# Designs tried in a protein design run: designed miniproteins, single chains, continued (4). Part 98

Each design is a single chain, and the fold is of that chain. pLDDT is the mean over its residues in the fold that is shown.

## One batch from the design tools (miniprotein)

Design m15620
Fold by ESMFold2-Fast:
Structure m15620 (fold): chain A 95 residues (1-95)
Amino acid sequence: SPLEKELFLDMHLIATTATLVVIARRARREGDYEVAELVEEALDEIVELIRNKAPMEEILAKLRELARALRERGYDEAAAEVEAERRRLEEIYKE
């Protein structure tokens, strides 16, 4: 049903936000405060997009923007984790 599809997608969006929280908290524990701040700012924007029922394409664009910002600053590992989460979410959205 359409409701089951929406619930399934919402559950995966919650999982994505939880993954970003884990990345940010790990970065803070390791002293990577710039990574933590970039991820936390992107998370706040993504949560607002979810709250406002924004198109999935806007959420995917925010994850792409975050991964790019991290990579440009030399945080390749954190960027790869964010990009992996974006790809996971995109594949679920396409199904």
Scores: mean pLDDT 85

Design m15621
Fold by ESMFold2-Fast:
Structure m15621 (fold): chain A 92 residues (1-92)
Amino acid sequence: SAEEKLKKLVEEIKKRIEEKKKELEELAKKTGAKEELDWFKKLADRILKRIDETYEEAIKTGKYDEGIFELEVEEGILDIVYGLAKLLLEKA
């Protein structure tokens, strides 16, 4: 159960990152805000790396609940970063 929840959460966050990248790329085409888009992409790539590291550690140690908690924190960071990037792209 906890291992399946961990795997599903990883897949869901990765999907959300891809969707947010696509949304902001379309917005950047309208506003010309390339630097703000590049900033978001750089932070999203860092989140992806931390998610992969968290998943590998949880599988290695069996600490699935800790891994799930850390992934939920990363999802929260993604939402904040996306919100800020969207505001910056809209004002460019």
Scores: mean pLDDT 87

Design m15622
Fold by ESMFold2-Fast:
Structure m15622 (fold): chain A 58 residues (1-58)
Amino acid sequence: SLDEALRELAEEFGVPYREVKRIALELMKKENKAYSQDQIDEFREKVREELERRKAAE
């Protein structure tokens, strides 16, 4: 599920799940798009890229 993918990203980056969820929500608003179950992997990669960008900026 999407929530499982986001939890895995939280563990991978050492970031709270709540923060990953907020980033995911921000990306959904920016794209003005709802992701289907079949698009979870694509959306996960977009969230990962944003997490990597923020980690590099810290």
Scores: mean pLDDT 75

Design m15623
Fold by ESMFold2-Fast:
Structure m15623 (fold): chain A 113 residues (1-113)
Amino acid sequence: MEPLSPEEIRERFRRAVRAQLEDDVAAGRLTPKAVEIYRALATKTPEEMREFLKEKARELLDSGEATDQEVAALATGLSYIDALEGRPPRGFAPPDLATPQEQVERILARLDE
C-alpha cells in the first residue's frame, strides 16, 4: 500500500465522515451531539482534535448524557488521530456490558496517553 501524506489522510477522512454523516442523518441514526463531534473532527488538526475530543469526553461524563452514538464518534476521532500520527489504529473494544459513560471514560484515558 502506498503511504499517504497527512493531508491526503485528512481529506480522505473528511470525505468518509461526510458521506457516513449524510447517510446516518438521513436514516435518523445520529443524535445532534454525535453530528457535532463528526463535523468538528473533519475540520481540525490532530492536536486541536485531541484537545477537542478530551473536552467533549469530559463534558459527556459530567452531563451523564453520553449515548452509543457519541461513543462511536469519539472512537472514530481517536482512530483518525492514530492514523495521522502513523500509528496502527488502537482498536476500541469496550466490555460487552459497558455503559456509554464507561466507554467515554476509556476513550478519555487513551486520549490522555
Scores: mean pLDDT 69

Design m15624
Fold by ESMFold2-Fast:
Structure m15624 (fold): chain A 51 residues (1-51)
Amino acid sequence: SSQESAIRVVGRALGLSEEEIEALAKLPFEEAVDALPLSPAAKAALLQALG
């Protein structure tokens, strides 16, 4: 889905391992976004765009 694709794209851009990205992609979108190493503003932007 668009949410899972976004987690994969952002995770790779942040330099996360493929194992970490796959684990995050299996979480509910809000939980996956919260686990990404992003600023609070960037997390809020992702949730507004795709949540």
Scores: mean pLDDT 85

Design m15625
Fold by ESMFold2-Fast:
Structure m15625 (fold): chain A 68 residues (1-68)
Amino acid sequence: MEELEQKAVEAALAGDVEAAEKLLREARDLLIEELKKNASTIGEDRMQQLIAQVDQGYERALKMARQL
């Protein structure tokens, strides 16, 4: 996951918005999958809060990548 986040930042800095968007989508999908795998441990309420935080972070990252 950290590797994909780093690659997304590098792509955004290089001005490759398409690559940055793709890497951000992959990172988001992996985070949500990991949350779902641990749903029984995290609990539904906390999982929904974490998914909402991930979605907000993803929206901000996409907005930033598109502005570069």
Scores: mean pLDDT 72

Design m15626
Fold by ESMFold2-Fast:
Structure m15626 (fold): chain A 62 residues (1-62)
Amino acid sequence: SMELEREIDEAMVLMFIGIGKLLKSRGDNEGAKEAYLKAAELAEKAGLPELAEEARKLAEEA
């Protein structure tokens, strides 16, 4: 269903945001930025504009 697909996409976006935060905590700022940009791309494709904007801002800060 569309609802299940959205939940899976949202979970994947949050997973990449989590990976980015973990990498940043380990001093891998370039890896963190890459993970956040992947999260933003997935959020855009999934029609999740608020998560896409959040992920983009995290990438800019990394």
Scores: mean pLDDT 85

Design m15627
Fold by ESMFold2-Fast:
Structure m15627 (fold): chain A 80 residues (1-80)
Amino acid sequence: SAHLAQGQRLLAQGRYEEAAAEFARALAEDPDNIEALSGLIRALLQLKRYEEAAALLERLAELHPDRTSLRVRAAELRKQ
């Protein structure tokens, strides 16, 4: 989607709040979009919004159950 592409560009520019907003719009269109989930997680981590990033990592782990490290990472972020 256009929102996914814009989010990726904003993330590359270090514009993390704006990137998060665009990835959130992409997720509103497709809640299971792995690229949008990954992008939003990266933006939230840069913003130090660890609890929100952890919740999204748990959602990503549901979509990618073979990635066992995702649930561990989410638990680590919640300890912040």
Scores: mean pLDDT 84

Design m15628
Fold by ESMFold2-Fast:
Structure m15628 (fold): chain A 64 residues (1-64)
Amino acid sequence: MARELLEQGNVEEALRAAQEDIRRLGPGNPEALRDLGRAYEAQGNLDKARDLFERAAAEERAAA
């Protein structure tokens, strides 16, 4: 999973894995959105990470 790649410090591979998870699980999956957000945060793209975390929170609220 993307988290394992981030733990190894492999940000580029983590970003690819997280994007693939979004494509498989759908853009509304909160876990996949958070994993993608963490990958962008590790890359230093804080604006993109923040947007993804907000989307994850919205999807989580919708799911109850």
Scores: mean pLDDT 75

Design m15629
Fold by ESMFold2-Fast:
Structure m15629 (fold): chain A 64 residues (1-64)
Amino acid sequence: MEEDEKLYEETLAEASRRAAAAPDGVHAIEQVARLYEEGASKVKDPELAERLRRNAELARQTAA
């Protein structure tokens, strides 16, 4: 659905914005991961939700 695709794109844009503001901060990476998780809960399309959850996991792995 177009609304889910819009939420997906907005989540990616906001995550990029937060990462750019504090690239080396552990807090920034945690905020990005939480943003992806929140986005995944808002989208109704299970494929888009799974992509956002994978992005959250990758962000957390990068912080490790």
Scores: mean pLDDT 75

Design m15630
Fold by ESMFold2-Fast:
Structure m15630 (fold): chain A 75 residues (1-75)
Amino acid sequence: AAAHLAIAKTMLEQAIAETTNPDVIAQVRTALSYLEAGDLAGAIAALEKAIALDPTNKYVQGALASARAAAAEAA
């Protein structure tokens, strides 16, 4: 779980650096806040909104996959 959370955070920081869409950046920052608070469900929901806005964003896709893997390990 800790390794998947670290990967998700790194991918979200890359998404902020590479993305110019302010709505995607807002959802990515929201997801990062949820990850820092330990709220995986909130993080996944925010990342799903980010993917809906930019479905080709590889960093958001990677972060969502890592967050889902962390949630699966916690189950």
Scores: mean pLDDT 80

Design m15631
Fold by ESMFold2-Fast:
Structure m15631 (fold): chain A 77 residues (1-77)
Amino acid sequence: MEKEIEEEARKLAEEALRLGKEAGLSPEEVAEGLEKSAEAAEKAAEAARAAGDEELAEEAERLAEIARKAAELVREA
């Protein structure tokens, strides 16, 4: 699971950096965008859990973790 999340985070970081460069964004701005996406996913996970949708909550948490790791990779680039 951790290795799979790391691989998806790496792919997301590469794609986000590529798109950000085309848009004239710095790596810092790209990382901030990914961090905001992670926050939105974390809130979605909380809402899903409150509604009793554990499957949706788990998926949202996974997306949040991927986005957080991608943001870190972008900042290191």
Scores: mean pLDDT 82

Design m15632
Fold by ESMFold2-Fast:
Parts: C-alpha cells; structure tokens; sequence
Structure m15632 (fold): chain A 95 residues (1-95)
C-alpha cells in the first residue's frame, strides 16, 4: 500500500529517525556515490550530511512509488534532482 508506506515514512522522518537503515544495499551504494561526488566538489561536511539525509529520503520515496525501480534509474533521478538543487544554490550565491 503506497499511501500507507508514504505515511509511515513521513512519521519516521518527523520523529527524527535514521532513515538510512531502510535503504537496500544498492540504494545505499547510490547515495554514498553521490555524497562522495559532492565531497569531491568541495561541499562542506555539514552540508554533506544534509545532502545524505535528503538523498536517502528521496530514494525511499522513489522506491515506494515504483518498487521495480532499477539502481540505474534511481541514480539518474537522484543525479537530476541534485543537479537542479546545485544550480539553484549557485544562482542564489551569485546574487
């Protein structure tokens, strides 16, 4: 039940629970890869933890909406989300 799973995920998030324990090994590998790329780009350790939490939440939402999502599709969607977020940050900082 997609709606029940999303509600449970939101409750866990609001409780401040560590959602990373809900990731599959493949999902965890994708999140770790993307966080490592941000670290290589000079993102601060504090911001890396915020990005890790956001990527974890988005990965779980994508899985709940599409249980058959492949690791490659997940990586592509998370990269697109991340690229849009970084572009918006760069625009804000240049003002």
Amino acid sequence: DEQAQLAELMDLLLEGRDLSVLLSPEERAVVDELVAELEAQGVSPEELEEYRRALTFHALMLRIRDPDISPEELRALLREWLAKGLANRDKALSR
Scores: mean pLDDT 75

Design m15633
Fold by ESMFold2-Fast:
Structure m15633 (fold): chain A 59 residues (1-59)
Amino acid sequence: MEEARRLVEEGVRLALEGRGEEAERKGTLGYILLQQQGKDEEAARGAAEVREALRRAGL
């Protein structure tokens, strides 16, 4: 798995586990790496996934 996508997936998992700070850290890193690769649409989608997971966790 690409490092950027792995970071986004870890961010979602951590958010659902209630680890908000770690989730934001992982999600932000994945977002930055995807944007640097020119994958802006995937970056936006990943950011939305992490944000939604945080919202569902009450964070």
Scores: mean pLDDT 79

Design m15634
Fold by ESMFold2-Fast:
Structure m15634 (fold): chain A 92 residues (1-92)
Amino acid sequence: MKPRPATPEELERLRKIGEDLVKKAAEASSPSEQAAYLTAGSLFMVAADLEYGPEAARAVAEGMIEAAQKSTKNPELAEEIRRLAERFLAEL
């Protein structure tokens, strides 16, 4: 695959999403909720640091949606992660 080069604005947006998710992890009341937000936030920040193009960032967001949908323990958290990932996809 030939990913399109990301713009500085796209990378900054990806990093900001990751930072927001990590901030939510700090506010989480359960270890499982904290782990979910930290994992998602770290993935977005790593994607930004590796200068992933929109196609690679989309794959990360789709992976987050799939992981959230498979989480039957906390459907409210799964829905929130899905909503954040879908919002990111809409802004790509």
Scores: mean pLDDT 65

Design m15635
Fold by ESMFold2-Fast:
Structure m15635 (fold): chain A 60 residues (1-60)
Amino acid sequence: LSPEEIEALREALEMLQAGASPEDVARFLREKGLPLLAKAVEAHSREDAIRALEQLIEAG
């Protein structure tokens, strides 16, 4: 992942932790040019989305 993509994932994680819906976070990710990650977040529960984003950030 690029530094810009990692920054977008961190921001998405903060949004979820602040109580944003997966749909709102998916919209944010689509606006950042990450439609596949947006689809993944939208398809999962908030808890699963948080876990997935944390794993991607740790791997980057």
Scores: mean pLDDT 79

Design m15636
Fold by ESMFold2-Fast:
Structure m15636 (fold): chain A 86 residues (1-86)
Amino acid sequence: MKLTLTIKKAAPEMMIAYALQALGLKLDGHEVEIKIDGDTLTITINNATPEVIKNFLGTAESLKKAGYEVSIVIDGDTLTITIDLK
C-alpha cells in the first residue's frame, strides 16, 4: 500500500519532527520520499507496512482531536492523509 502524508502550514519544529520520523523509516528500509515546499511537508511511503499505516493514522486521529483539519482518503491501494495545521 502507498501512503502519502501532506502537512500544510507546518511550523518549522513540526516540519523537522515529521521529516526526522520519515528519515527514520527510510533508514529502516522503507521506500520514502520527503518533499518540503515552503510550509508544506509531503511524505510518500511506497509499500507501507500495516504498522506504519496504523502509526500515521494514529497521528492523524490525534491531530484531528486536537482541532486540526485532517482528511483521510483511501483509494484502492493508496492511503492519503492531509493535515492542515493553520
Scores: mean pLDDT 79

Design m15637
Fold by ESMFold2-Fast:
Structure m15637 (fold): chain A 65 residues (1-65)
Amino acid sequence: SMEAERRARLAKYGWTEEQYRQMVEQAKINREQAEKYKDSDPQKAAVLEKTAENIERMIEAILAG
């Protein structure tokens, strides 16, 4: 199953399924915060977007490698 495959990839990097879910949630939170700040603090919004992008790339690298 896809879940078993994901679990195996995560384990290769010492990650649990719970930690994976936490990373996904953290990326989502950063994107939601970026949207909230885009008009009032564009510089902060840009930093939050970059943080979300970095987390997403890390997740992709773990699942691909």
Scores: mean pLDDT 84

Design m15638
Fold by ESMFold2-Fast:
Structure m15638 (fold): chain A 130 residues (1-130)
Amino acid sequence: MGPQTLENRLQVIEDIGDVIIDTLKELAKEVAELEEKIAAGTATPEELERLERLKELGKEVLKAVEAALKYKKEHPELSDEEKLKLTDEIFDLFLNSPSSTLSEVVSLIGPLLSTEKLEEIRKLAEEIVS
């Protein structure tokens, strides 16, 4: 196995992590705007339902990121072979399941994401849930 191939695959996983972070930032902003409307008594029933769905999404992402952080703590060193196998499974699922939920993507890439990105995802998911 070539170190460059694994490095390139891990870079793609980190880039996907950045997309997740950007998505969660936008969702956290939407949640804040919806909560302001609720506090002002101006929220529609559709906006209340939207907030409920966003809170549920945040809870699912939080569960996924907590599981990934636990996995990394229990498995501090993955072999290059194990990392390649995980990247193969991740890419196969992305190709065969284009309708994957945000929490499913976090669960799949989480073991290979940097701890720093997982902590940022956790913070954003906690903000959405709060």
Scores: mean pLDDT 82

Design m15639
Fold by ESMFold2-Fast:
Structure m15639 (fold): chain A 55 residues (1-55)
Amino acid sequence: SAAEEYLRSLGLSDELVAELLALLGDDVAKIREVFRRSKFESAARMLEEARRLAA
């Protein structure tokens, strides 16, 4: 998917990619919003912001 390819292009781990896709789906705009909020600080911060968007 476009979202998976985008996440993989950023060098994220397979586990983090799978978790982000499970929370956000194939939605590049939501993924981009997670990165804007998390500022790429950590995998934990990215997952925290993704869970907020998925709620």
Scores: mean pLDDT 82

Design m15640
Fold by ESMFold2-Fast:
Structure m15640 (fold): chain A 81 residues (1-81)
Amino acid sequence: HMSKEDLDLEVELALLTMELALLRKYSGQFTPEQRAEAARRVRELAEKYRELAEKSTNPDIRKWAEEVAEEGERLAAELEG
């Protein structure tokens, strides 16, 4: 059974993943100013994903966090032009 700490990390990672997906989904509707703000937010999310990877002893959680951080960096570059 998963510990409370591991469960909390999974929940946080899932919420960050969902936020990233929503930013990607709505990117086509953004003004230039909104795109710049979204890019900054996505870079912030990528940092949080890396922090989660460092805190977790679960290899699946670490891999998930690393993959999403990389995806976030790609999305930020797309939003910046």
Scores: mean pLDDT 78

Design m15641
Fold by ESMFold2-Fast:
Structure m15641 (fold): chain A 91 residues (1-91)
Amino acid sequence: STLKPKKSEVTVKEGETAVLPWESVDGKKVSYEPGLNVVKKDGKTIDLAADPRFSIDPKDLSLIIKDVKLEDAGKYSLASSEEETTLTVLP
């Protein structure tokens, strides 16, 4: 099943935790599958293992960013999705 963003925009303050939720296009519960955790920022694949602030919630596959920095602002997508969530970070 293809995942899509549950929200087109998410706004957080610097230092907060950002949660970018995804949903299946058919509305069914999504299980963890290899490749679903491949995340892109501004069209470029990011290595979640390289930054411990980034994680995927295995319950709903939401992208979680802890201790958000101003540079984390941008457009996020899953490799399996054509739609993006825009993350805005306020100072």
Scores: mean pLDDT 74

Design m15642
Fold by ESMFold2-Fast:
Structure m15642 (fold): chain A 80 residues (1-80)
Amino acid sequence: DRARADALAAEGNALYAAGKYEEALAKYEEALRIREALGDRRGAAELLARIGVVLEKLGKHEEAAEYRRRAAAIYHELGL
């Protein structure tokens, strides 16, 4: 359900703005699973990039780099 993924991403954004990084991560990961299941590659790449930002805030630099690389690969394939 696209609407559910969008709502979860918005909730994650609000949690991130509040400094609740672990909770934001959980919401983004759930939204990512839905977008991937729907084949929404652009929406998935946006969430992969956001997860990378959250992981960086949590000090998980290696994991953050991997998520950003995955997002960049999708953007490149889409001509973005």
Scores: mean pLDDT 89

Design m15643
Fold by ESMFold2-Fast:
Structure m15643 (fold): chain A 108 residues (1-108)
Amino acid sequence: LSSVEEIAKGLLQSMDKDKDGVISLEELTEFLRGLGLNWSDEKVKELMKLLDKDGDGKISFEELLEALEKLVKVYYPDKKTLSSDEAFELLLKFAEMSIEEVQKVLNS
């Protein structure tokens, strides 16, 4: 079982190839493609804008954690920790979302 914070740390470490503590558009795109997700460049850019609250063109750990907390609240409202299977299912559910649905969750 992993806390949402531990999942966010794991995701950041998996995406952050430059080890600068932030996720670039390129790193996010490579991560999603690595999961077998055929998202358009347009959809990935819109996701980046929704996650990048500071407008610096990168996703911080805090922005990633906040987004994951909102997703967990929607799909697992009574849970503070997720199993590896639940965390993977959450990523798959996120991947199947339209950009409009992502926007609703992240702006809630």
Scores: mean pLDDT 73

Design m15644
Fold by ESMFold2-Fast:
Structure m15644 (fold): chain A 106 residues (1-106)
Amino acid sequence: AVGGGLVDPAMMPDFARHVLPVLREAGIEEVLFDDDAETAYLRPGQRAVVEFDLLDARDGAVVGRGTLTFEVTPEGFAAFAEALRAELARHPGAARLRLRSFVPAP
């Protein structure tokens, strides 16, 4: 399911509108949080860094890792969705995405 509090609540519908179709198209069935996952409230216009693992559908092994940066704006959400789509396309066996961090860029 979608974790609340990842972006400003006013921006969450736009973020979800861009990201959820990409995850669905790639066959990602579940978004997990790592036990030590760092998450922080992201404000409109802020730059975010997202770190994640992609897990194999069959055995749950890590088949890919990604680090993506985006701005908390409609344009930034669209750019993030395209970058995520490209990363997911390289790992067609992935069924789960495990978030390791979703934090403001330093």
Scores: mean pLDDT 76

Design m15645
Fold by ESMFold2-Fast:
Structure m15645 (fold): chain A 65 residues (1-65)
Amino acid sequence: SDEELEKANEEISKIVTEFVSKHKLSDDEADELSKAAVEALENFVNGASKEEAIEIVKKKIEELE
């Protein structure tokens, strides 16, 4: 539903924003994180849970740390 998509997008955006605010990313790192966020939302739209979508972003963050 649109409500569930909005909640997933809000949580993913919060995680991304908090990471970016604490870490100075290169252009390449920022691009990779943006792609992971898009992939997470696409997976959610295709039937993945919110938790599974968030894990895609968290895995990319772990790779960038």
Scores: mean pLDDT 82

Design m15646
Fold by ESMFold2-Fast:
Structure m15646 (fold): chain A 73 residues (1-73)
Amino acid sequence: ILEAFEFAAKAVKEIKEAAEKGDLEKAREIMERAVKELEEWAKVSPHPEVYRWLAEEVRRAGEEAIEKAKKEM
């Protein structure tokens, strides 16, 4: 579970960095890949709800970062 939180935090950081550099395609790719990875972890976990919640949080933070970057471009 701790590894999933660290993974989610790292993914959000990478999404923000890509978006801030103007690479919106890369930012979206990182977001979608991280969400899919967390959803796959949910399938094999005895506590799938935590991984699904993290996937939703990564998507929310990622979409917010991408929209913010679009406004700054």
Scores: mean pLDDT 79

Design m15647
Fold by ESMFold2-Fast:
Structure m15647 (fold): chain A 70 residues (1-70)
Amino acid sequence: SKLLEEAERKFEEAFKAAEEGKLKEALEYLNEAIYLYQRAILEEEDPEKRKEIEERMERKSGEVAEFIER
C-alpha cells in the first residue's frame, strides 16, 4: 500500500526528529504517520491485514513516544 509506505517514512522522520531533540517536528511527523496508517486501515478489506497494520502502527507510535518522554 502506498499509504502504508508513506506512513513508514513519516515514522522514520519522527524517530530522527525525536533523536535530534526536535519535539515539535517529531510530533508533526508522528501525527502524519498515524493519519496515513488510519487511512490504510480504513481502505484495507482483509481483516487479517488490517490487524497487522494496526499492530504496526501501535508499535511504532510507542517507540516514538518513548523518545519524546525522555
Scores: mean pLDDT 81

Design m15648
Fold by ESMFold2-Fast:
Structure m15648 (fold): chain A 86 residues (1-86)
Amino acid sequence: MEEKKKEFEKYVEEAKKRVQRTIDSAGRLLEAGGDGLGFAQREAEGIAKDVSNKFGEEGKKVGEEIRQTILDGAQALADAYAARRA
């Protein structure tokens, strides 16, 4: 049980790095006129599914938090970009 928690914590740390890379990539796509929000949604769903499949109920909860963080970050970048053009 404790070893599984330690593995889960390490996975969450790697997932946080992946979250930041995903938000950054979505921002670059938005600046280039690409589908940054769609990219962020697809990546967020993939990460959430992966965490849920690997760690069950605990993974599902963390996966939802990761998904929301990516979507919120990408939306904030999209809103900031739109505001600069207004």
Scores: mean pLDDT 79

Design m15649
Fold by ESMFold2-Fast:
Structure m15649 (fold): chain A 103 residues (1-103)
Amino acid sequence: GVTSTDKYLADPEKYKVDPAVAVKTLKALIETDPNYAGAWNNLGNALKELNRLDEAVKAYKKAIELKPNYAEAWNNLGNALKELNRLDEAVKAYEKAIELDPS
């Protein structure tokens, strides 16, 4: 679900949140609720902004493990894999995102 916190951390440039601060905040949220798929997806986004792509991939995979129908997390996983030049894996992630949300 989109909360005010999710919006704030999803767009650090618009809301002027430092991605390193976002990582710290999201890790604290995950310690409190490790099953919140949105926090794992947002952690992936913050790690991607820091160019910590391998860690971003792990965070997105945890989000989809918790919520397999999370189209946004599948799309974000594809983007991170594409930046890592893992193109075959990126295509599969994008296909899953489109299957879950064809619009």
Scores: mean pLDDT 80

Design m15650
Fold by ESMFold2-Fast:
Structure m15650 (fold): chain A 73 residues (1-73)
Amino acid sequence: MEEVEALLARLAELEARARAAHDAGDYAAAAEALREAARVAAELSKLVDPEVFQAAAARAEALADKYAALAAA
């Protein structure tokens, strides 16, 4: 399914972007990438493996909140 493949590719790109931003100390950029990753994971949960992608979305949101707090400190 083209939509699922595109969303999976986007999720991987966003996770890689968040990691690169974290390694650079850019916690604001890491938080933004993770919030977008959570949104993409939530869309994936509507199409395939809801348990897996709902958990992925929740983890991404929790990590984004932590990085947003670090960026504000």
Scores: mean pLDDT 85

Design m15651
Fold by ESMFold2-Fast:
Order: C-alpha cells, then sequence, then structure tokens
Structure m15651 (fold): chain A 82 residues (1-82)
C-alpha cells in the first residue's frame, strides 16, 4: 500500500484516540503517520494539539511550527504560534 494511505490511517486513528481522551495513544498514532509521511502537516498540527491538551505547551509549539513550515497557508497552526 502507498505510504500516504497508511499515514492517513494512523492520522485518523490518532483523531479517534484524542476524542476518546487517550492522549498518549493518540500521540503514538500521529508519530507513526509522520514517520510514514513527514510532509503530513495536519498530523504535525494534531500532535501539537494533543501535546497542548497534556499541558506540554513548549513541545506542542515546536510541532505547530513544523506544520506551518510544511504548509505556510495552514491558518489554524499559524494562529497557535501567535
Amino acid sequence: MAKREEALKYHEEGKKLHAEGKLEEAIERYQKAIELDPNFAESWFNLGVTLDAMGKHEEARRYYAEAVNLDPAFEEARARLL
């Protein structure tokens, strides 16, 4: 299967786990998505959002910065850096 399709699967699993409050498991899924597709800006952003939910604000900020670096038009990620 294409790496992008597998990355999307892990990204969707991460979103589901975050919604269930399983934040550490969500991070693991987003990390796998990024490993398969390092240019997946949405996975970088969602990993940051999950880290923020865990109180890891400085670490989250690094992930938002990478999401903006990969997609400068990513308005929500840019807003997190203001």
Scores: mean pLDDT 87

Design m15652
Fold by ESMFold2-Fast:
Structure m15652 (fold): chain A 81 residues (1-81)
Amino acid sequence: RVEVARREGEAATEEFGKISEEAAELMAKATELAVRAAELLEKAEKEPEKREELEKEALELLGKAVELAKKAYEIAEEAKK
């Protein structure tokens, strides 16, 4: 899970970098947040007592990652014009 998130995020960051350095930076930040969220979800599986807290924190990080990725996409689209 963590490896998949990192790999997919790195690939997206590289593709965005071909269009806009600013979009690539935002995508890299989104990738870091997604990786941290995946790590929290893996930790939640190992620590059932903290599972709900860790899952909630992971979802908040994923929400922020999605917002940054959307902004990166918007900047990349504008840069094409």
Scores: mean pLDDT 79

Design m15653
Fold by ESMFold2-Fast:
Structure m15653 (fold): chain A 71 residues (1-71)
Amino acid sequence: MLEVEVEIGVAEIQLAVGLLVARKAGDEASAAELQALLDELVAAEGASRERVRELVRRARAALAAVDARLA
């Protein structure tokens, strides 16, 4: 249980940092995508382990895609 909560917290921090970077770069589309994922992850507090892990996986994939676009 604690491990999943830590994974959520790390993903939330990574999404928040990615959102800040995207907004500073003027990439509103990437900012909107990352904000939507952050909102979904926050709303998933107390959800099943499987759902949380899927959301963390999606968050990491989206962050990698945004980072590649901003490079």
Scores: mean pLDDT 76

Design m15654
Fold by ESMFold2-Fast:
Structure m15654 (fold): chain A 69 residues (1-69)
Amino acid sequence: SNAEAARRELEAAGLTEKARLVAKLVELLGLDAAQARNLVHMALRGYSLEEIAEALGVAPEVLAEARAV
């Protein structure tokens, strides 16, 4: 899945917390492969989850839901 691919790439980079949360955002938003890759690239460049959410136009409620495990 796109979420699994995103998780693996970020985990390989040592970004385990971002891997989990980015994968959850990909699942919650139903993102395609290109959109998921853009999130991974932002995370790898050191953008925060708040910055990534803002770039996507994601409501704060969706980000909060992705953080709820």
Scores: mean pLDDT 78

